# Designs tried in a protein design run: designed miniproteins, single chains, continued (4). Part 17

Each design is a single chain, and the fold is of that chain. pLDDT is the mean over its residues in the fold that is shown.

## One batch from the design tools (miniprotein)

Design m12558
Fold by ESMFold2-Fast:
Structure m12558 (fold): chain A 79 residues (1-79)
Amino acid sequence: MHFEMSLGEATKQNLASIAELNGADGVAQALRMYARYSTNEKAKEELLRLADEAAAGADPQEIIERAAEVVEKEIKESK
């Protein structure tokens, strides 16, 4: 690979792979893990909310898109 994707794009790819292998439950677990390692309280809260929505049966693709937005926004705010 000659260049790296953004962390948001990497997050989308990782969560999409998890959804394909483990479904909504896998996505919810991954989001809870991302929240645990987040240093931004607002991002942590949003990721936990998305994890709860995924566990409740929300569309995994919609959850993945929103989670990637949260991760990218946190990175931009850290600059």
Scores: mean pLDDT 75

Design m12559
Fold by ESMFold2-Fast:
Structure m12559 (fold): chain A 85 residues (1-85)
Amino acid sequence: MTLEEAKKLIEEAEKEAEELVERIRTERDPSLDEQEALDAAAGLVLARKEGLSEEEAIEQAGSLRALAEGFRKAKEAIEKAEKAL
């Protein structure tokens, strides 16, 4: 996967995540703040593109908060790589 492809996947996941934020907070984990819910939703969008269910994605990450942290770290790594170029 190229840096450009990775960036596109992150941007598309964030855009699709906006539609899921309220559902994630109300149906899955109301303790998540707005940013954690957005990052978790984006992580779920990426997991769906790989053929995983929401339950499978959460189980693999360990929690919705862990899924959010994973997505945030991936996004920060892509942004850091772009700034280095």
Scores: mean pLDDT 78

Design m12560
Fold by ESMFold2-Fast:
Structure m12560 (fold): chain A 104 residues (1-104)
Amino acid sequence: MTPLSLEERIAKARELARATSPSEAELKLALLAIEVLEEIRRNGKLLMSNEERIRLFVEIARRRLSPEEIAEIAAYLAEQLANTEGVAQEDYDLLEALRELAEE
């Protein structure tokens, strides 16, 4: 399959968020991920380290969400990671960053 453009990935993420009956936390996490992709697209950065992506995610979350909403998203992500096999280290790094942000 041909790899999707960044714009097509953003559009697909929005469609998936609408196609399910997501919890409010799940929807907020999906919308936050879309905002991160939009910022990467805007800045023209095609290659970012996992650390750079996590920092951008945290910056956008800090601007867009209350500490209570960040805690809700972190709790949702923690539950998903606990129920998933073969979770990447980057997903755990994101969870820890969100937990730290919620406690600020």
Scores: mean pLDDT 69

Design m12561
Fold by ESMFold2-Fast:
Structure m12561 (fold): chain A 90 residues (1-90)
Amino acid sequence: MSLEELFEQTVLAMQDNEDTLSPEDAAEVSELLTRSAGLLQRLLEGRATPEELRELVENLGRLEDIARKNGLDELAELVRQLRDAVRRQL
């Protein structure tokens, strides 16, 4: 699965489960996904710096933790797969 496909699946899984999140966690997930989308786009355009790649990995790690805390195991697994794929680019 491509990075784009993994990210799209992650967004869809989040949308399917958004009512499960607390308002605070939902807001943080939304911010993390928005920033991660921008960083992923830069990676796909060949413009990402090593610092931006590290930020993306850190943001995805935080997103995985929030998903697991809220019992969103499928979202957490998708985020983990995406994070591992990004980490292979470092």
Scores: mean pLDDT 81

Design m12562
Fold by ESMFold2-Fast:
Structure m12562 (fold): chain A 68 residues (1-68)
Amino acid sequence: SISSLPLETQRLIAEILLENPRATAREILERLKAEGHDVSLAAVSTAVREIRRNGLGVVPQGPRIPLP
């Protein structure tokens, strides 16, 4: 899970997603390795999913729009 990654790694993933919301896990992994972070593709994929769920750029729309 994302909590198993260093905070610096988690922050870099979040920054990359803020700059490029459509960045692939592979692109993020390559950036992290260039910055000296050694992580697996699986760990990056899981972290990306968890960061997106935590509201990186996600707007809370459900309670503001009544369903038909």
Scores: mean pLDDT 68

Design m12563
Fold by ESMFold2-Fast:
Structure m12563 (fold): chain A 81 residues (1-81)
Amino acid sequence: MVRLVEVSGSPEEIREQVLREARALPPGELLTVKATVPASDAERVREAIVEALREAGMEVIGTAVAVSGDRATVVVTATKK
């Protein structure tokens, strides 16, 4: 099963949201995290999401960043072992 979670805010706020969601996820589940952020923050947000998922014991299996003007959509998918 795949759970989609949309997160928002600063990189720090996004990190905390991702940690809460990942820690609450049952083993064997997939989590997809989506964040829409300023384009200048996209890589920092991607790194924060990946770091939070790994800290929660998840394996990151995919990342995507789509930039449109001054905004970016960051998507990260991970599995809980």
Scores: mean pLDDT 83

Design m12564
Fold by ESMFold2-Fast:
Structure m12564 (fold): chain A 77 residues (1-77)
Amino acid sequence: SWKEEVRARLEEAIRELERLRAEAREKGMSELAEQADRIIALLRHTIANIDQLTRDQQETILKDLEETIALLKKQLE
């Protein structure tokens, strides 16, 4: 189902952010690590409340998430 696909994508994003957070910590980039940690918490909350979101809201979250992760990855460089 669409909800299962969205959940899977959010879980994949959490794993990617956890790796990014670990790398940021190794490099001493404390602010970037904290930002990643906050986003992970928000995504876990989103997964828990996914049934309260419209399809349009779910699509917006996925798009914003892709852009946010790309930006954070650039900060690691």
Scores: mean pLDDT 86

Design m12565
Fold by ESMFold2-Fast:
Formats: structure tokens, sequence, C-alpha cells
Structure m12565 (fold): chain A 92 residues (1-92)
């Protein structure tokens, strides 16, 4: 439906912006090793929530995505998992 196409665009844009923000946050934490553990923990929680949001999007709209959009979601999920793994290394 037209409503679903609109929601796909809105949610893909939101997920893309969240992913970009998480990358910038990780880059800042790597540049500032004396950052409090609470900030690292907040990024871990945000990345876990982002992965859940990507999975929820795939569940709700996956069957309606174009092949290009399916590829974008797969790449975003892989990038979010990589960021989570890097953030976990900072927390250790």
Amino acid sequence: SSADKRQIIIQLTALSLRLAGAQFDLDLLQAHPDTPQSVVDALLADLQDLLQSIDDFQKNYGDQLTPQEQQMVAQMRAQAEALLQQAQQLAA
C-alpha cells in the first residue's frame, strides 16, 4: 500500500541516521579512552536496541521491500553487528 511505502522510507531513513550516529559515537569513544564506563554502556544499549529495531522493521516490512532496499537493510544490520562487537571490546 502507499501507506506502507511511506513507512518504509521513513523507517529506513531513521535507521540509517541512528546507524550513522552510533558510528560517530564509537569513533569518539575510541578517540577518548578515558570516557566513563556509563557512556560505553549507553552505546552498547543503543546498538542492541538498533539491532532489535532493524529486526522489527524486517519482520513488519521485509516482504514489501525492493531488492535494493533488502540489500540496504542487510548491510545496515551487518554494520550494526560490527559496531556492537567493537563497542563490546571497549567495555572489556
Scores: mean pLDDT 90

Design m12566
Fold by ESMFold2-Fast:
Structure m12566 (fold): chain A 87 residues (1-87)
Amino acid sequence: SLGREALELAEEAARQLAAVDPSLAPGARGAVDDIRLGLERGVGYLQLAASGLESVARRADLIPEAREVAEQLRRAAELVQRIADEL
């Protein structure tokens, strides 16, 4: 499912960010929690998750070692936004 794929991508990105830039990891973990809440409670939390993932991705993209993780975060945000748009 799209929700499972988004969650797995966001969780993996959070793990990688913890190693590359620990300061960004809490933001990524918060977005993971918002994905979980959004899948259970609806569109508002999914929109919050998508915005959070995009914010962390933008910051990660400024760090050369985190740019691949930024792509994973953007992919997760895209999937979350698609789920929100289909609700």
Scores: mean pLDDT 84

Design m12567
Fold by ESMFold2-Fast:
Structure m12567 (fold): chain A 99 residues (1-99)
Amino acid sequence: GSMLEEKIAKIQEKIKKAEQLLKQGRYKEAAKVAIDAAKEAGKLLIDVAETLDQINYGIAVLLRAIGLEFDLELGADPKEIAEEAIKLAKEAIEEIKKL
């Protein structure tokens, strides 16, 4: 596979790990792994973007992931943060795959 396919696979492995931690009730760990996956997905989308709209989408993903990390530090429900970060990372990966 290409370097892009390898980067996508690495992010997808982090998403799967976060989903496994979530199923185990390890919510704070799931949230941290999912936030990391979302940040990496947002950065990757910026790196491979072909249009300004795609760059803006990647920036929005990255900023949302940072916001979720901040909310987690302020005592937000780690389960809700994990679920939202997993969704964010998955949606960003699907946008990358359309390029």
Scores: mean pLDDT 91

Design m12568
Fold by ESMFold2-Fast:
Structure m12568 (fold): chain A 93 residues (1-93)
Amino acid sequence: SISPEILALSEKEREIYLALLAFTVHNNINLTNEQLIAIARAYVENPNITAEEIAEIAKISKSTAEKIKIFLEEYKKNPDNLALVFKEVKKKL
């Protein structure tokens, strides 16, 4: 479902939000929409964001934030091939 918060996102923030949503669902990581939106906005503002900063912003464990950071780094390399991104991330988890 499309919430008002998701509709308020920029095109790039929405792209990253949807990529994060797909990643978290695929890996059975349970994050709220508010947490996913916060990470997407922070990453778009600073693509070099650290796992520690992700953990603080989203109020999640450092372990979960490190997995998200690995995903974002691989996604950055191949944004048009999510299947390849998931394969490369699995090797690093």
Scores: mean pLDDT 87

Design m12569
Fold by ESMFold2-Fast:
Structure m12569 (fold): chain A 96 residues (1-96)
Amino acid sequence: SREALERGEVGIVLERHSPELAERVRQLMAELAAESPRVKEVRLSETADGNLLIEIVAETPQQGLELMDELKRRLAELGARIKGTLSYVKAKEAAA
């Protein structure tokens, strides 16, 4: 039997932000990574339209969804506006 291995990939797109908000988001990402050893990778980037893209990779889809819910709550407390969310149950068919 071949078991499909799935990675919990989670992304959140925030509306255009101030430098102060970007710094708070970076601090939040560092805190989340320190509190949650299930976090395998964290990336922060700015899109061409000036939005902030946050990406987190977890070991399982369920962990990815739980991290997304926690992140959404903490981002709302910072006053961040969420434009959209990304969630992948499988990283890639070629990687499974």
Scores: mean pLDDT 67

Design m12570
Fold by ESMFold2-Fast:
Structure m12570 (fold): chain A 94 residues (1-94)
Amino acid sequence: SRYSLVVQLSVDRVDDKPVITVKLSLLDEQGRRLDYSETTFDSVEEAVDYFQRFLDDHSDVDTVRISTAPSYDPELQEILDELEREIERIVRER
């Protein structure tokens, strides 16, 4: 079976601290959602580790689609750009 993973990334400020949100939707070959997770992280490293574990647990994912919610805050946008680059690297190197 071949599945698709839709990854949605955003970074928001909560009590003046950056908070990363990672939304993962696992879709079957017909586009039906098999699984969904929404998780928040305090660091890019934690978010990347979570994503890596998800892919390791779902070896039948053959397509990954990444989308980001742009930020008006340059600091948050820099964090989002770093997160997107790290996730794209994992997808490429798997």
Scores: mean pLDDT 86

Design m12571
Fold by ESMFold2-Fast:
Structure m12571 (fold): chain A 58 residues (1-58)
Amino acid sequence: SAAEAGLKAAAAAGGPTASPQVLAEAFRRGGGPEELVEAIAAAKDSAEAVGAALEAMG
């Protein structure tokens, strides 16, 4: 899925150690849906950003 491809790109970019902005950029480049990119970028920290991305897979 597009969300799965985005998550793999985000993991390669540093996963939970990267900022929400870096994770959102990687997720978008990996083909993730735009609405989820916005949710990831709006997260207050890396853990929340990862949580938003994982919810996209459900």
Scores: mean pLDDT 73

Design m12572
Fold by ESMFold2-Fast:
Structure m12572 (fold): chain A 78 residues (1-78)
Amino acid sequence: SAMAARKAELQALLAEVSRKYEAGQASLQELLDVAEKHAKALLDQAKANAEKYGLDLDKVEAQIKKELEELKALVEKL
């Protein structure tokens, strides 16, 4: 489905962001800012298409928020 594809794109972006950090190409704060910006863009797109796709936006939003909070918690433990 279109939403499964968007979720996969977000997960792929987060994996690439982590890989770039491990390669020493960016700071954790810079990577979090990029991830948060892209997550917001995907959520805004999901909201715009909700009427067409019959999405449970509350569940999608909660999942994106949970993944962002987990990333922030990792930075705080450093």
Scores: mean pLDDT 65

Design m12573
Fold by ESMFold2-Fast:
Structure m12573 (fold): chain A 65 residues (1-65)
Amino acid sequence: SLEEEIRERNRKLAELHQKIFDKLDELVKAGKEDEVVEFMREWAKKNKPLTIEDAEEELKRLEKL
């Protein structure tokens, strides 16, 4: 059903958000707190939920740090 498709999409997005926050925690532990603070400031300015594609791109960006 449409409701099941929405739940699956939201589940995948939540999993990507969790991976992003896990990576931010790793960066803090690596002494890269300034990069984490900058990321969080930019995140707070966004007034739209991320798509799966946007979340994947943000995760890739953090992985390069």
Scores: mean pLDDT 77

Design m12574
Fold by ESMFold2-Fast:
Structure m12574 (fold): chain A 80 residues (1-80)
Amino acid sequence: STLSPEEVERLREIHRLVKEEGLSVAEAIARVEGVPAEEVRKEMIERGLALNPEASEEAALASVETAQAILAMAAELGML
């Protein structure tokens, strides 16, 4: 899969906000996208439950936030 340069820069900014400003992954995405953090959390829960329907909402959110944090770190390290 090929991410656009704009998608890679968005991931790098998410990583920066999490590491430098102490935001949660959902809050960092919300700031970058210009949307409410609650909408980001809702979308993450829905995506997590689509991948594992047996997960709790908390587990679904945590799984998606972890995956996004890994992608953001990979973008910062030039691995994407």
Scores: mean pLDDT 85

Design m12575
Fold by ESMFold2-Fast:
Structure m12575 (fold): chain A 61 residues (1-61)
Amino acid sequence: SIEEIEKKIKELVEEEGRLSRQAWLLRDTDPEAAAQYEARIGKVSDEINKLNEELKKLKEK
């Protein structure tokens, strides 16, 4: 449903924020781990974009 997708997007945006903070904290002490968090952020961003496309389709019909 539209409500389920909107809730999922909200949860993913919050997760992206948490991952961004971890990447920032680790950038000097563990740059390899920071890079891995950045990669995970990219995947979360891709999922948010896909869910927004599905949400648009559902709102149109």
Scores: mean pLDDT 84

Design m12576
Fold by ESMFold2-Fast:
Structure m12576 (fold): chain A 63 residues (1-63)
Amino acid sequence: SAGEEAAKVLEERARGAAEAAKALDPSAKVEVKVEIRGDKAIVTVTIGDKTIVSEATAEDLTK
């Protein structure tokens, strides 16, 4: 589905950011949460006390 496709792309991007954060601070707690709503994906990345939320459809990610 479009939501699953969007979730995969956002999760890959979030994992890249999480890896970069871990490289800068190996003790930082990093969590990635993925939620699919119809054709939209919501990815939440928590790095220490910071939370970043990204939302996109598969169409938005193919531009």
Scores: mean pLDDT 75

Design m12577
Fold by ESMFold2-Fast:
Structure m12577 (fold): chain A 99 residues (1-99)
Amino acid sequence: SLAEEYEAMTEEQRARALELIARAERYIKEGRLSEEAARVIREAAYWVAQALAYLKEKGEINTPSFDQLLAFFQRLANASDEEVPAVLEELRELIREQA
């Protein structure tokens, strides 16, 4: 499972995941999605999904909002590069509704 994969991560893998997340945040902020940006965003989404799955398993977090975010990051991680902009727009709508 994603939670088991997160728990098995080495410090090196966690450092790489944090670097990818930081890079993804910069690409999203810039608003210009290249193929490289889409790939980095998808890889970052995969690591975020693993962390969220781990927190759900260990923290007994049972909220619809948390489940929706986990499902969203799983979908973003599995999106094609061409689909990433549309999926990110859906995330913006999700955040807007939660605000």
Scores: mean pLDDT 75

Design m12578
Fold by ESMFold2-Fast:
Structure m12578 (fold): chain A 87 residues (1-87)
Amino acid sequence: TIPTALRELELPELNAVLSLLGYRGPGGRIVLHVLLINKETGETIPLYRYVFEPGKPPVITRTSDLKLSPELEALVRELAERFAAEM
């Protein structure tokens, strides 16, 4: 069984929930999916995929054309890095 973890953050200004889904891979590799969930419709938008490998810089793949504010982009990155460190 692959170890998985979930973190969620309410984004009231967007009427949305930011959802971080993480799992561990071999060699200490961590993969995180960052999803935006619309609270009114339940629509889920995949925003980013982060890959953290020990001793390497994180690989960030944008999976959506949705543009986030610079403040929200910074918040997402901070949360992803903190969540990966806790896994």
Scores: mean pLDDT 78

Design m12579
Fold by ESMFold2-Fast:
Structure m12579 (fold): chain A 92 residues (1-92)
Amino acid sequence: DEEVLRRLEEALAKPSLSEEEALEALLLAQKALDSENEEVIRAAAALLRKLLSHPDELVRESALLTLAVATVSSNPLTAAAAREALAAAPVP
C-alpha cells in the first residue's frame, strides 16, 4: 500500500503527464481501486479524475470507462470514490 500510494501521489503532484506517464498512471489507478485501503482508493480515483482532463483522447476515454465501471464495484469504498470523482470532474 505504501509504494502504491507513493506512486499515485507522485503522478497527482505532476502538473502534466506525458502519454506514456498517463498510460502507466491508468494501469496503476485501475489496480489501486481494488485495494482495501480507503486512502489508496481515493488517491486512485483522484488520479483517474485528473486523467479525464488529459490532452490525449484515448487516455480520457480509458479514465472515464474505468471510473464508470468502478461506480458499480462490489467494494462500497471504490464505488463511492468513483462516483465522487465523476461528479467533481472538470468541465473543459
Scores: mean pLDDT 81

Design m12580
Fold by ESMFold2-Fast:
Structure m12580 (fold): chain A 64 residues (1-64)
Amino acid sequence: AVPSQTEEQAKALLQKVANEDPELLQLYKSDRDQAVGVARVYLSNAGIHLNNGNLLLLVQEVLS
């Protein structure tokens, strides 16, 4: 399946954030739920809204 434009934008933003903020990668290892919450805030600030399942999978793909 081809990713939606929203999913592509979300992935690019999270990759950028992970590169600029290494603490987010450490947070994912120590407190996964909090890291997902931080990722949601970054995406919401950029106007990107994902359902909880897609958000979790994307965070896992980028931060693991």
Scores: mean pLDDT 78

Design m12581
Fold by ESMFold2-Fast:
Structure m12581 (fold): chain A 95 residues (1-95)
Amino acid sequence: MDAEVEKLKKKLLESKSPVDMENIFRASVRKWVAESRDVAQAREWKKKLIEVVKEIKKKMIEQGMDPKLVEQIENSMIGTIDFELSQFERKVAAA
C-alpha cells in the first residue's frame, strides 16, 4: 500500500492539469478498491486515499492555486473514493 500511495502522490503532483490529476486518481481508486479482497481492505484504501487528497490539497494551496478550484478538486476526489467504495460494498452485499 505505502509504495503504491507514494507513486500515486508523485504522479498527481506531476500531472499537467486538474483533469489529468482527476483521471490519474480515478484510475488508481477504481483499481485498488475494486481489487480489494474484502470490505475491510477497501475501507483501508479509503483511509490511505483520503490522506493522499489532504496532502495534495496542502501542496496545491502552497503553490498558489485558487482555493475555490482546490476545494472543487478535493470534493471531486473524495466523491470518487466514496462512489467506488459504495459500488464495492454493494457487490459484496449482493454476493
Scores: mean pLDDT 81

Design m12582
Fold by ESMFold2-Fast:
Structure m12582 (fold): chain A 103 residues (1-103)
Amino acid sequence: EEENKAFEEEMLKLMAELDEVSKTLNQLIYELRKLAEKDPEIKEELNRISDLKVEANKHLQAAFDALAKGDRETAMEHLRRALDLYQEAVKLANEILEKYKAK
């Protein structure tokens, strides 16, 4: 019961962080797509960000599949990997946006 509560609390925290970072990334992608209409280099960088998002979503699917099988450890590993990939995508998006907003 205590171990179950600790797992639920950590999972809820990770899911909240994933929701927040996903919303941030979607907003940054929206802003970068507007800039990409004028700059083909931004289109290439957006493809890299999209690839990171696709990889993160595969880890989210694997996490939910693991949860359905009762494999909590595997589920948590996939959730953490998805969060890392989303955070990497946000960092890349911010670097591109800063570079081109100054023009």
Scores: mean pLDDT 84

Design m12583
Fold by ESMFold2-Fast:
Structure m12583 (fold): chain A 73 residues (1-73)
Amino acid sequence: SKEKELQRMKLRFRAMALKVEAELALRQNDVALLQETLRQLEEVKRELLELGDEKGAREIEEFIEEARRRAAE
């Protein structure tokens, strides 16, 4: 439905903002900010899956995995 399309778009834009925040946290080596931001991305991923946006959820999961890998270096 159009309503679900709009909700998916809003969640995808939220994910983009959170990804930018995670990137800044990684550049600053801010572990606390990174952990909080990744937790919020996990929530957005869950909401996207509930709305049937498997592609959006997968993109978030791939970002979380890469961010955790970079933080462990």
Scores: mean pLDDT 89

Design m12584
Fold by ESMFold2-Fast:
Structure m12584 (fold): chain A 67 residues (1-67)
Amino acid sequence: SSMEQEGKRKQEERLKELEKLAEEVGKMVDEKKYKEIAKRAREDPSVGGKAYGEIVNEKAKAEKEKK
């Protein structure tokens, strides 16, 4: 397998992880907002990295409150 195929696979895996995280956090905080973030991340790879960090931070906050 080429290094390019490996990079693309890891990027797709991160995107799927972001979509799953956005769905989980959306249910706890704001479904519409996080559903929209997931759509934008799929359309624009540059949005994915920043969006992932923001979603992870929101999940950490929500989990601390849920205990």
Scores: mean pLDDT 71

Design m12585
Fold by ESMFold2-Fast:
Structure m12585 (fold): chain A 85 residues (1-85)
Amino acid sequence: AAEALLREAAALADSDPERAAELFREARRLAHEAGIGVEVDPATEERLEEVAKRFEKELLLEELEELEAKFGKEEEAEEHRKKIE
């Protein structure tokens, strides 16, 4: 279930990051919903956290790019209004 989806997401991370992100989000939701306090060895847990951080960083970068595009346009409009040449 959730562990299988996480493994699939990790395998797809390089070839299809969009699909990998979707599977990762679903795996996290299922794990949380199931209340999975699985007997996961510390090494496996650390690897899963690394995968989580990698996808979170990619999603945050994409969100930041969108925000920066909007913010940049807004800042350019403000500088133009201030008539700084």
Scores: mean pLDDT 59

Design m12586
Fold by ESMFold2-Fast:
Structure m12586 (fold): chain A 106 residues (1-106)
Amino acid sequence: MLSREEAEAAMRAAVRELAADPELFGHARRALDQALADMSEEERAAAERALNVLAAFWSAAYALADNDLDRALALAREYAARSDPAEAAAVAQAIEVLRYLDALAA
């Protein structure tokens, strides 16, 4: 399990990667709507990368939130409030992907 410092570092690294490549959110949403097996090899690689970065972000947020979803969402919003506009936008999109996933599971 990650230490608090390692979890905070992982969360920051994931946010920077998402802020540097906003197209990752489109790839993640496409992966949730479509089976990976139905994608081209390049589309699958992009989708898997996007899902891995989002998984790293939420795993770090959950670790910092003692595995509580509401607390993880609150921590993500607090992080966005203290971030530059690009990083804040990336966190907002990460929250929308999680909400989209939750809606698909309902």
Scores: mean pLDDT 77

Design m12587
Fold by ESMFold2-Fast:
Structure m12587 (fold): chain A 70 residues (1-70)
Amino acid sequence: KVREAVAEAAKELGLSRVTGGAISYAAQKLGVKDPGKVGATALILLNLQGKDSATPEEGGELVEKAIKMV
């Protein structure tokens, strides 16, 4: 699941919250065509909400939306 990949990425990086690094790592683990573009898109969506980090669950939703937009 996309949400699980984001949660695992954050956990592996020792993060309590999802940041750009965890998002990019999760996109790579999911084998998407353009992991950098997916990661950047998810981070832009997060920043549009006035946030620099998300819960792992919210981060998963952002990556899922970014995959559909890319």
Scores: mean pLDDT 76

Design m12588
Fold by ESMFold2-Fast:
Structure m12588 (fold): chain A 66 residues (1-66)
Amino acid sequence: MKLVLEDATVGQVLEEAAKLLGVPLPDSFPHLDAPIPRFTFEWDEDADPGEVYAALVAALQARLAA
């Protein structure tokens, strides 16, 4: 499975990922309004949704730090 978003915010990426993985939306995340020019994240459908979501959150934090 693959998530690709352009001209999105951190919040929009988190919402789309939560819908695809069937996990609840986070209560809060720093810099939800921060723009992400392009975000691509790919994972195996057999992977644990919670682990995939945690990895995606870490990838978003890394993109914001770069």
Scores: mean pLDDT 76

Design m12589
Fold by ESMFold2-Fast:
Structure m12589 (fold): chain A 69 residues (1-69)
Amino acid sequence: SAEEELARLKRESDELVRELAALAGVSEEEAKADIDATLARAEKVDPARAAELRRRLEELDKRGVAIAL
């Protein structure tokens, strides 16, 4: 079902947020509160890995929107 797929995508998104928070040196709560600021911080540490995480988060967001439509 769409709900089951969204739940799976949310779990994958939460995992990526954990990776992003670790790279940026912030808590998961801090990263969830401001993803863009966390991405900017991560880009200063490792721009290539930050760009990969951004692309993966954007892909999950697009899938979530597609399921909701």
Scores: mean pLDDT 79

Design m12590
Fold by ESMFold2-Fast:
Structure m12590 (fold): chain A 90 residues (1-90)
Amino acid sequence: MKSIEEILKELKELYEKALEAIYNKDEEKAREYFRKMAELLIELGKRENDEELIKKGEEILELIEKNAPFEEILKKFQEAMSILNDKLMS
């Protein structure tokens, strides 16, 4: 299984790919990347027994499934990435 550091790196990479897909108007790919990120957040939350991470991942996944505006999805991912990136820079 992936380490926490590997998960953080993968989340950052997926986020960048999602942004590029949005700029290219490839909504299906953007949604796929956000879904993978949400799943990683839920897995991380379960491993760390962090209810807040699990809830954030679940909310993001639900927004993706409902085809919510990307701005809303991006805001929640930015919050999660900010928290996780602080750990990666330690």
Scores: mean pLDDT 76

Design m12591
Fold by ESMFold2-Fast:
Structure m12591 (fold): chain A 90 residues (1-90)
Amino acid sequence: SVAAQGETVTVTITTEDAESADFVVALLRERSAEGPFNASTALPAIAIRANGDGHRVLRITLSADVRGPALIESAERASDTTVVATVRRL
């Protein structure tokens, strides 16, 4: 399914280790502080950035597809290898 305008989507990011999860949380919080982003380009870029810096993102799962402009409302560690972010479609 595709998220409607104003709908909130849960993004679950699975990493290989706790250091990678900490790095991903920091990147998501930095992106949240910068304001709206294009979800189609920015979410793959997080995995590319983390992997390039020696961390490992294994999977990114969305509760619904987010197209176009979105805002990261929260990003938190759910476990040693799992980060959960809340993204709202604008």
Scores: mean pLDDT 79

Design m12592
Fold by ESMFold2-Fast:
Structure m12592 (fold): chain A 64 residues (1-64)
Amino acid sequence: TPVDDFMARVREVLDEFRAGRISKQEAKDRIRELRDEAIQRVPEQADLFEAAERHYITRLDQLE
């Protein structure tokens, strides 16, 4: 589903961050871009994608 596709792409960003290949700021920027793309594709689920973005941004801030 579009939600599963979005979540899989977010997982790839988080894996790159954990591997040290991208910064925390770059990971946040990529997740926000993925959220915007997902909303454009499935605008009726915008609230879900925005909630997922908030969750993962918060998670990144806790990984210090």
Scores: mean pLDDT 84

